# Designs tried in a protein design run: designed miniproteins, single chains, continued (5). Part 108

Each design is a single chain, and the fold is of that chain. pLDDT is the mean over its residues in the fold that is shown.

## One batch from the design tools (miniprotein)

Design m19969
Fold by ESMFold2-Fast:
Structure m19969 (fold): chain A 80 residues (1-80)
Amino acid sequence: KKELLRKAAVYYSAGGIWKAAGDFHRDVLGDNELAAEDYKKAAELYEKAARLYEEAGDKEAAEEARKKAEEARKLAEEAE
């Protein structure tokens, strides 16, 4: 459980970093193509975190990670 929670936290944090990069590319640089790529990467990482949290038995953290993945996917679709 401990190792799964740590790995989940690492992927969750990485997802947040890529989401922030997507926000920066869209909002500061106006690069919607790079923003979409960054948001897709964030969604992938949040999804990995959600699976690891679920395996560790942390259903609440898994649900939060899935919400973040869904939000990132929507941001990627909007950043056209």
Scores: mean pLDDT 86

Design m19970
Fold by ESMFold2-Fast:
Structure m19970 (fold): chain A 62 residues (1-62)
Amino acid sequence: SAVEALIQALKHESELVRLAAAQALGKIGDQRAVEALQEALKYDSSWEVRLAAKNALAAIQE
């Protein structure tokens, strides 16, 4: 599904791809993304990706 592909994209070497994946997962709001987004929030090298993951997690809770 699109959600599984986006979860994989959170681990992509390109910061822009990871950022877009986090934003898309937040818009979709699927609980399956929660664990992967929590990992991105804690461990991603890019502060922008970490912020996008934080925002996505907030959106999924709603």
Scores: mean pLDDT 86

Design m19971
Fold by ESMFold2-Fast:
Structure m19971 (fold): chain A 72 residues (1-72)
Amino acid sequence: DLQEERNERVEKVREELEKEGLLTPEKLLEYAKTLTDKEKIRDVALIATALSLREIGDEIDRELEERREAER
């Protein structure tokens, strides 16, 4: 199953990046710029996208809570 193999590969890359402290969208972008392997670039992009979506979600929740308080 190509999806399962992809997930295992992405998880392994995520673990390596986490160990190096690179699991932020900004650091992942800089790391991806040093890569020439399209497959690794794609895997890093998937990890960065997942992190960015979570970060965006957290910021939206914070903004909505602040607006709720401000709308009094």
Scores: mean pLDDT 72

Design m19972
Fold by ESMFold2-Fast:
Structure m19972 (fold): chain A 68 residues (1-68)
Amino acid sequence: SEEEEKKLQKVIEELRAFLDKLRADPTLSDEEIRNLVHLKLAELAKKYGLTVEQVLKAESEIERDLAA
């Protein structure tokens, strides 16, 4: 439970760092940034063995960040 929560938090933090890096690139469109972030989520979900529930939670948080 605590280990699973820490794993999810680490994935969300890596996604946010990746989003910040992408947003610093003036050549990338909003659509390209969205696509790259979703690809990164899929990669991290596979790498860390996220459950469906964890993927949905990370998706919800990153969609909120993308809308900001």
Scores: mean pLDDT 85

Design m19973
Fold by ESMFold2-Fast:
Structure m19973 (fold): chain A 80 residues (1-80)
Amino acid sequence: SLKEKGDEYYKQGMKAYRAGNYKEAADLFTKAAEYYEQAGDLPNAARAYFLASIAYEDAGDTEKAKEYRQKALELAEKVL
């Protein structure tokens, strides 16, 4: 399912992040979030976009960090 694909990319993103591969982690968290959104799993999508934002910040990509933080906040407001 789309949610299962989101879960798989999320796990890969966490592994990349723990390894210090921040840009790879950000790309993987972004893919996870996109699959969660398509599945209608907005809480997991918001979490994954927030993690992508953190990973982009750690990678030095401040513009993408701002973009994905905003996406995470917008989704979180719909589920809080």
Scores: mean pLDDT 88

Design m19974
Fold by ESMFold2-Fast:
Structure m19974 (fold): chain A 110 residues (1-110)
Amino acid sequence: MYEKAIEANEEVIKKNPDSEEAAEAYMKIAYAYLELGKYEKAIEYAEKAIKIAPDSEVAANAYMVIGEAYLRLGKYEEAIEYAKKALELDPNNKRAKYYLEKAKEKLKKE
């Protein structure tokens, strides 16, 4: 249940907004908004996770979520940029590679 996941993670953030636990909670909220089709909110919460935990596995996953959200919004240049950032932190991220290739295809009108 994505709505319950958002509420539970907001309670984690309230306890200590700048903690590693808060960064993971922001990422879980970003993913939940992505699954709900609320792409702008997914980007907002993923960016909050990156600010707390830059250059981390959490940040790699956050960049991937931002890339997917931009792809879903039809912003293919931004989708490419953020998918590349995810791959710089995690070169084995198959999802980031998939969204990078898909965004490039869409930019070519294929």
Scores: mean pLDDT 83

Design m19975
Fold by ESMFold2-Fast:
Structure m19975 (fold): chain A 64 residues (1-64)
Amino acid sequence: MGEVITLRATEDFLHPAPSLLAFRKGEEFRAVVLRVLGPREWVVRLLDTGEIRLLDTSKVEVIE
């Protein structure tokens, strides 16, 4: 499934809507993009946990 990417949070996102990935500013995580629902909304699988979550892409940067 797809390429593994590393994402870094650009801001705190601690209390998101249900199914959205929560994170702290500067937090890094490795994920596979499963589906693109819109320009700011991706479905990702986290490598560390295997969990599938919605990601707000406006709050993260892709670092390799």
Scores: mean pLDDT 79

Design m19976
Fold by ESMFold2-Fast:
Structure m19976 (fold): chain A 64 residues (1-64)
Amino acid sequence: SKKREEAEKYLNKGKELMDQGRLEEAVEYFKKAIELDPSNEEARKLLAEVYFALGKVEEAEKYL
């Protein structure tokens, strides 16, 4: 579906940003990926990992 394809683009961009250490930007892209495809467990796990890396433990735990 178009939403699933769009979600994958946001997920992939988030991964690129995470690899570059642009963690705050990665959060926004992973949030958009989850909004477009809430069933994507990879996006949820990566968002939790980025929140932990940012020291936002309470926010990270919501996505576990």
Scores: mean pLDDT 87

Design m19977
Fold by ESMFold2-Fast:
Structure m19977 (fold): chain A 72 residues (1-72)
Amino acid sequence: SELEEFLKKLDEKIKELEEKIKEIEKEIEKAKEEGDYEKAAELEKEKELLEGLKGLLEGVKGWLEKIKEKLS
């Protein structure tokens, strides 16, 4: 099923975003430890954008899963 393959690709992209968010969280912690609060603030903004994108992709996935149920 094309829909099932697309859902798998969405899961992969969501996982990639989760990994990037975790990396940024570590960079934020390091920047704060080094006293670089400007860098920490910039990284926090990047994290917020990635979390927003992840939420959108999770929403799309949920919607597609409901469509799959109706097609079955």
Scores: mean pLDDT 86

Design m19978
Fold by ESMFold2-Fast:
Structure m19978 (fold): chain A 89 residues (1-89)
Amino acid sequence: EKEKLEKLKKKLEELKRELEELKRQLEEIEKEIEELEEKLRKAEEAGDEEEAKKIERKIVVLESAKGILEAAIDFLKEEIKRIEEEIKK
């Protein structure tokens, strides 16, 4: 069953590339959230409620996207582990 092993190895490489891409997207969103949290703090200190509400809405959207990416990353990690175990038998 050499062909089965080769297919699993190829699938594993593809999933690892997808995982790296999602991790990169997650890091970018985390940085954007941190920047927005700093801007929110400054807007609140300045008493700019309108700007603060706008920033809060952006943070909520990004945190939702972060949650989706974290769930996708966890699923890919589990799938990678499953395939690695199947390869090792």
Scores: mean pLDDT 86

Design m19979
Fold by ESMFold2-Fast:
Structure m19979 (fold): chain A 71 residues (1-71)
Amino acid sequence: MKKTLEVTFPSLEEAGRFLQKLAELEKKGLIKITRVEFEADSAAPDAPVRLRIEYEVTEEGEKELKKFLEE
């Protein structure tokens, strides 16, 4: 099924780690990322980063993604 996830991170580093973990799930075939929008035009390292991800997920992939998001 097709879903959209919006997450705000306190730093660019945390947003990057989240994206890398999400890409690992895609490589395993659990999700399919169709679009990523990244709002991080600030020069300040402590500025919040907004991430909007559009993806397709199986029921199995949704279970795994929920575990990841609860961390």
Scores: mean pLDDT 73

Design m19980
Fold by ESMFold2-Fast:
Structure m19980 (fold): chain A 99 residues (1-99)
Amino acid sequence: LTPEQRERRVELVQKAIKAIKSGNIDEAAELGVEAARLDPTATREQKLNFAYALGLLAYDEHGLEAGIRLTRKVAEGLGMSPEEIEELIQRLRDEAAAR
């Protein structure tokens, strides 16, 4: 990534976090997908982990249903399979059950 692309990615992630905190899950998903797409070198596993991290933040701020919704929307936006999406959602459910 160029320095400008890295800076834009950081800005998009920060905007996604603000959208999560305000409960704007749809906006957070769009911003998160755009941020992830700026890194063409990211592996599929890194993209899945990014979707999961955003979902965890939404869970911490607004509860499990918000976390699941954000995880699903980001993973779908990144072209993940239904099986990969359900595995991420199950991981989030397991994390919630452990707390």
Scores: mean pLDDT 84

Design m19981
Fold by ESMFold2-Fast:
Structure m19981 (fold): chain A 76 residues (1-76)
Amino acid sequence: SVEELREAARRQADAAVEAAKRVAAVSEDPVGVLRDAAEEARAAAEALKESNPELAEVLEETAERLREAAREVEAA
């Protein structure tokens, strides 16, 4: 079902966010790594808005989570 696919997409998004945070933690530019990942997710969401709005929503949430992570690193 679409709901099961959305749940799978959210699980993949969780893994992607954690992977980005791990890469950022060992990077010379952790904020840049997280911001770049957020922009990629946002661009993907925009591209899918009309054809797959459910996946676009998951990608928008992913972008927001990555932007929040970047702000936390910047504030530290």
Scores: mean pLDDT 84

Design m19982
Fold by ESMFold2-Fast:
Structure m19982 (fold): chain A 68 residues (1-68)
Amino acid sequence: APAPALAGPDLYARSVVITSEEDLEAVRKRLEAAGLELPEDTKIGDEVVFVFDADGRPVAVKVLPALA
C-alpha cells in the first residue's frame, strides 16, 4: 500500500471519491468555505485528496483523475 506518511507538523490527508453530483457540489462548497478552489475539470469518478492541519482545517487539495 502507498505510504501515507506526511512530513511536517500535524498534517494528515483524507481522500474522497466523487460518487454523485451532490458529492461534487458538497466538496466544492467545502473547499470554497476554506478559501480553496476545486479544479473545474473535476468530475464524478475523480478522487479528491484533502490535506488538513492539526485543527482539522483544509489547507491543500489534490485531485486524482479516475483510472481509465
Scores: mean pLDDT 70

Design m19985
Fold by ESMFold2-Fast:
Structure m19985 (fold): chain A 67 residues (1-67)
Amino acid sequence: SAAEERGYEDAEFRRRLIRELGAEEGNRAAAERARELASEERREVLREIAEKLREIGDEIQEELLAK
């Protein structure tokens, strides 16, 4: 699966960075790369969900405050 394959690639990249740069620096670089790689599809889905939740929440809050 695409998610499994990305996770594996990120783990391999992280292991290389930790080996070369040490755990702290390797973790930072790997986390930044993982965010870059994972952000494309996940960002769009999360944005849609967040927008819908905010809209629904605002409507419910207005309705409750009107009572």
Scores: mean pLDDT 66

Design m19986
Fold by ESMFold2-Fast:
Structure m19986 (fold): chain A 55 residues (1-55)
Amino acid sequence: SMAEIEARLAELTARELALFADPSASREERREATLATAAATMEYLLALLKEKEAA
């Protein structure tokens, strides 16, 4: 559902922000978090498009 996609995007965004605020986090952990957030953002945008074009 859209609510599940929004919840996942919010969770991943919060995790990314926390990792960038943590000086002990690795560069790889931050890269993985950014990629996960980017993928979730794309999924959210595609879901919005599908809802707009729903039959």
Scores: mean pLDDT 83

Design m19987
Fold by ESMFold2-Fast:
Structure m19987 (fold): chain A 70 residues (1-70)
Amino acid sequence: MELEEEIKKVEEELERLVEEEREVREELERDRSEELLRREIELGVRILDLAVKLTVLKKELEKEKRKKEL
């Protein structure tokens, strides 16, 4: 229950951040400001962190489901 809720929250946050990063990247092509570049890097790091967390959570959920079935 808690694990499935955490996965859902992380997926929603990741999707939101990926969309935000895409917008910042498009803005950077028009305006090469240091501030926007820093934001893009920070968003990229955060996206990577959440993607890793999501992978770990999904593996743990799969492991729990397999234990219940076998």
Scores: mean pLDDT 79

Design m19988
Fold by ESMFold2-Fast:
Structure m19988 (fold): chain A 77 residues (1-77)
Amino acid sequence: MEALEREMDAGVYMVKAAVYKVVASKTEDPKEKAEYYRKAAEALDEAARLLEPVDPEEAARLREEAEELRAKAEELE
């Protein structure tokens, strides 16, 4: 059941990341936009950490997306 619990917890973080990405896309203030991209990246890192033991390929993809979002946040500062 640990694998199922990890998948459920990862799902919550993935939903949080999706919400933060949507908010960032609609935000005009570059400082606030950068903050939402960082929050999305943090949520994706947590999802990746939870998924790594059960789905390492998906975990790698989520970490890659998190790094891309951090790069976008840095461009806005």
Scores: mean pLDDT 82

Design m19989
Fold by ESMFold2-Fast:
Structure m19989 (fold): chain A 106 residues (1-106)
Amino acid sequence: RRAELLALARAMMAAAGNEDPEAAELVADLLARLEEAGVRAGLGPLGPDALVLLTEPLAPELAAFLERVRAELEKLGYTFVLLDLDVGSAAAIEARLAALRAEKAA
């Protein structure tokens, strides 16, 4: 699963116009942690050097980890946007993420 998440992260970073391997690994680690915790989330490019995360409310430990990942991504030149997920399905997360990408970064 980690290799699949890293490949997905690299594709997202490339779509945002950046090939930074450190940023891709941070994104892959975030996705792996969210998946392991059973959190429903969608991540994708929002624009050049910009990422959006749609997620359910996070436990304090996951929220702290997310803030560390956000800080590291911002240090690498990325803007990281967190949006609350109001609907409880993976399909709804994907539809919302696709709409945001079409508006901002597609």
Scores: mean pLDDT 69

Design m19990
Fold by ESMFold2-Fast:
Structure m19990 (fold): chain A 77 residues (1-77)
Amino acid sequence: MLTEEQIKIAKDWFDTFDKDKDGYITKEELREVLEGVAGRELTDEQIDAAFSYFDLDGDGKITFEEFLKALEKYSVT
């Protein structure tokens, strides 16, 4: 499970990704962040895989709750 500190950091990351300040991250916002970090254009398949990983409900929007669940899956060692 994520610690309170990890949740706070995740919230800061979520707010950074949520450029529209609507409480959701869209696929386009996620693409911009990931391509910025990579310094390269990513394939649609790579973006789709990343978005599907975060969009657990398949509604085309990533909520903070879905973001936390995805991070828990990624951080489990």
Scores: mean pLDDT 68

Design m19991
Fold by ESMFold2-Fast:
Structure m19991 (fold): chain A 92 residues (1-92)
Amino acid sequence: SAAIEAQIARLEELGREKGIDVRVRVRGDTLSIELRGLSPIAITSLALYAIGLGLDGYEVEVRIEGDTLRIEIRGLSDAQMLAFLDHIESLL
């Protein structure tokens, strides 16, 4: 989706401005996110959002290592991916 690609590019740029390393990859219905340099509150918020999707039946993997958050989610629609990317933007 061109909209998702544009949102990813915007997040990567915003991350650079704020000293946060943002890496997002979309492959089919799989969204893979790696964020480095996040505050503990931002990590907690994003991890809870991803866990909520897992409770709703999506396949979710969350890994936290220090200030690095890795999330992989399968089965998301384009609208759900955009909503998650918008949530990330709100925490940068």
Scores: mean pLDDT 86

Design m19992
Fold by ESMFold2-Fast:
Structure m19992 (fold): chain A 70 residues (1-70)
Amino acid sequence: KEEAEKYYKLGLKAYEEGNYKEAAEYFTQAIKLDPSAERYANLAKAYEKLGDSASATAARVKALRLAREA
């Protein structure tokens, strides 16, 4: 969906700018609208940058499951 892609791109821009908390929020919104392995993988990267290893691991596991099921 176009709206999910918009949030995903906003998350990528926030991540590039070092705004990892905002990036995680945008990636989470994109995932709520249209989940994908790529979006979960980038959410995991944002959580790693925030030092939240538990949330990063959970997102990474979800990304791997979605990639395998595709």
Scores: mean pLDDT 85

Design m19993
Fold by ESMFold2-Fast:
Structure m19993 (fold): chain A 75 residues (1-75)
Amino acid sequence: SRAAELLEEFKRELDAVYQEAVAQGLSLDEIEDRLNQLLADQVARARGLLSPAEVEEVLRELQRHMNELLEKYAA
């Protein structure tokens, strides 16, 4: 589905921003800020393309993915 394709694209974008921030030696707080900024942009993009129910599902999965990335860095 379009929602599933967009979710996988957004996860790849989050992974890329995370990897770049880690490579730059950013703090956990700075990484979290960058990921949250990207997430806000992704949600805005999704709202233009998907139904409200699909946006909510995509947001839940993106928040889960972001938390997993932050947890790995905090370990």
Scores: mean pLDDT 88

Design m19994
Fold by ESMFold2-Fast:
Structure m19994 (fold): chain A 70 residues (1-70)
Amino acid sequence: EAERLLAEAEELFRKALEARAAGDYERAVELLEEAARLAVRALELEGRPEEAAALREWAERQIAELRAKA
């Protein structure tokens, strides 16, 4: 489960970067929120709470930056 969630999150993170590069900040936020949700869940399932917390903080900062540009 966790490995599958991380793989899906990685794919969504890539798509979020593409959306950001295209100037589609609303879509980039949606994709980043989904990717972060999956990745945080996967890290929690693997017993890696410090990494999950760090990822949440990073994603929140990225989302705020993108929303400011939308």
Scores: mean pLDDT 81

Design m19995
Fold by ESMFold2-Fast:
Structure m19995 (fold): chain A 83 residues (1-83)
Amino acid sequence: MKEELAKKGEELAEKGKELFAEGRYEEAARLYEEAARLYEEAGDYEKAAEALGNAARAARAAGDEERARELERRAAELLKKAK
């Protein structure tokens, strides 16, 4: 089950990367946040933090600085759990 969640998170993160490359930043941010939730549920806090960092980058590119800061803060908290 947890391995299946991590695999699903990876698939969503790859799709988020594709959307980001297409300039679809708001959609990319949503997929990266969803990937982060799946990684966190799987116990992979390092990958969850990485996905939130990518979501923050996408949110900032979409013009949502407040959302980007919130996502960066959440990523930092997950990195504390990973270490």
Scores: mean pLDDT 86

Design m19996
Fold by ESMFold2-Fast:
Structure m19996 (fold): chain A 86 residues (1-86)
Amino acid sequence: MKELKHKGAAYASLGYKYALEGDAKKAAEYAKEAAELLKESGDERLKEVAELLEKAAEYAEKGDLEKALEYLEKAGEKLQEILDEE
């Protein structure tokens, strides 16, 4: 479970990086991978983060990087809160 959280966080960060660089395709790919890893964890809070990442990927695939970044930021904030809970 902890390994899936760390991989999911890393892939979410990569998705955010590529979205900032304007690479919509890579942003979508990494956001989807992050969402899959977080869903596999079985943690209900991580499922909510995964849902935000799936929305980010959908917007990135449509070329709406502004919306993709909004959802990536929301996912990152929620994920950071979960990881900081001891």
Scores: mean pLDDT 81

Design m19997
Fold by ESMFold2-Fast:
Structure m19997 (fold): chain A 66 residues (1-66)
Amino acid sequence: LVEKLKKILKKNGLELSDEDVRVLSNMIKKGLLDSVKTYIALKLMEQLGLSPDEAIAKAEEIVKEI
């Protein structure tokens, strides 16, 4: 899961630490998909400068790939 998640995030232009990826992986295992989606959306806004609406839409697409 961790390696698959890293590849998906990098493919979408996101740079996350190994520790952050492990935290996200654990959230996914617990079924906290809304929290995962929020975290990814915030990183998309921070790193790529997307608007909140664009970031949320892209985060939804990324979560579907997981």
Scores: mean pLDDT 80

Design m19998
Fold by ESMFold2-Fast:
Structure m19998 (fold): chain A 63 residues (1-63)
Amino acid sequence: GKIGIVPVDKNGKALAKPVVVTGTNRADIEAEVEAKGGKIVITQGGAGDDVKKKADEEYAKLN
């Protein structure tokens, strides 16, 4: 399935725009974000636009 992710820093500020990924590449992106002192906010996996919409909503909460 697809997973929406939003990279954030230690303070919860967005590091990058939301990304929709497969489970196989999420770990690589997570490791890169953590190496920069950040973390990933994960949306639930799903089909199609629902995953992207949830990732965009989480990104919009970050200022």
Scores: mean pLDDT 66

Design m19999
Fold by ESMFold2-Fast:
Structure m19999 (fold): chain A 65 residues (1-65)
Amino acid sequence: MDLPDIIQAIKTLLSKEKNSKIKELLEKLLEGLEKKDPDIVNDALSDLLDSNESIFSEIKNLSEK
C-alpha cells in the first residue's frame, strides 16, 4: 500500500477513535508519516503497541497490503 493510502487509512481510524490518548498517538504517527521522520513514526508505533495492540495490528496489516 502506498504512503498516501496509509495516511488516509490512519485518518479514518483517527476520525472513529474516542480514546483521547490513542487519538494523540495516531496524530503523532500521522505527523511523522507526513514529515517522513522515522524517529517520530517509530516512537508513535511503539507507544501504540503498548497502549492498544489491536490498533497497532490494524496499522501493521494496512502497511503489508
Scores: mean pLDDT 77

Design m20000
Fold by ESMFold2-Fast:
Structure m20000 (fold): chain A 86 residues (1-86)
Amino acid sequence: MIEKLKELTDKLVAEKDVEKMAKLAHELTKAAEEVAETEEKEEAIKALEEAIDKLQAALATADFEKALTLSVAIVGLAVELSILKK
């Protein structure tokens, strides 16, 4: 599932259509849940941190509409990461 998480992160960062970004953000949060449940804890933490870093970098240069969807995705991944680090 780590490969799918990376692919969805890259697609979301590259996407400009708001409706497609919303669908990608939803798929990305589901992939993050699956990574947290199925992968080794340390590997899941690393993959989620790398995805969050990419999304935060994209957020820093995003326009307003893109920034809203990226923020939602970042929050979803951060929740899964916080549960793993508990």
Scores: mean pLDDT 82

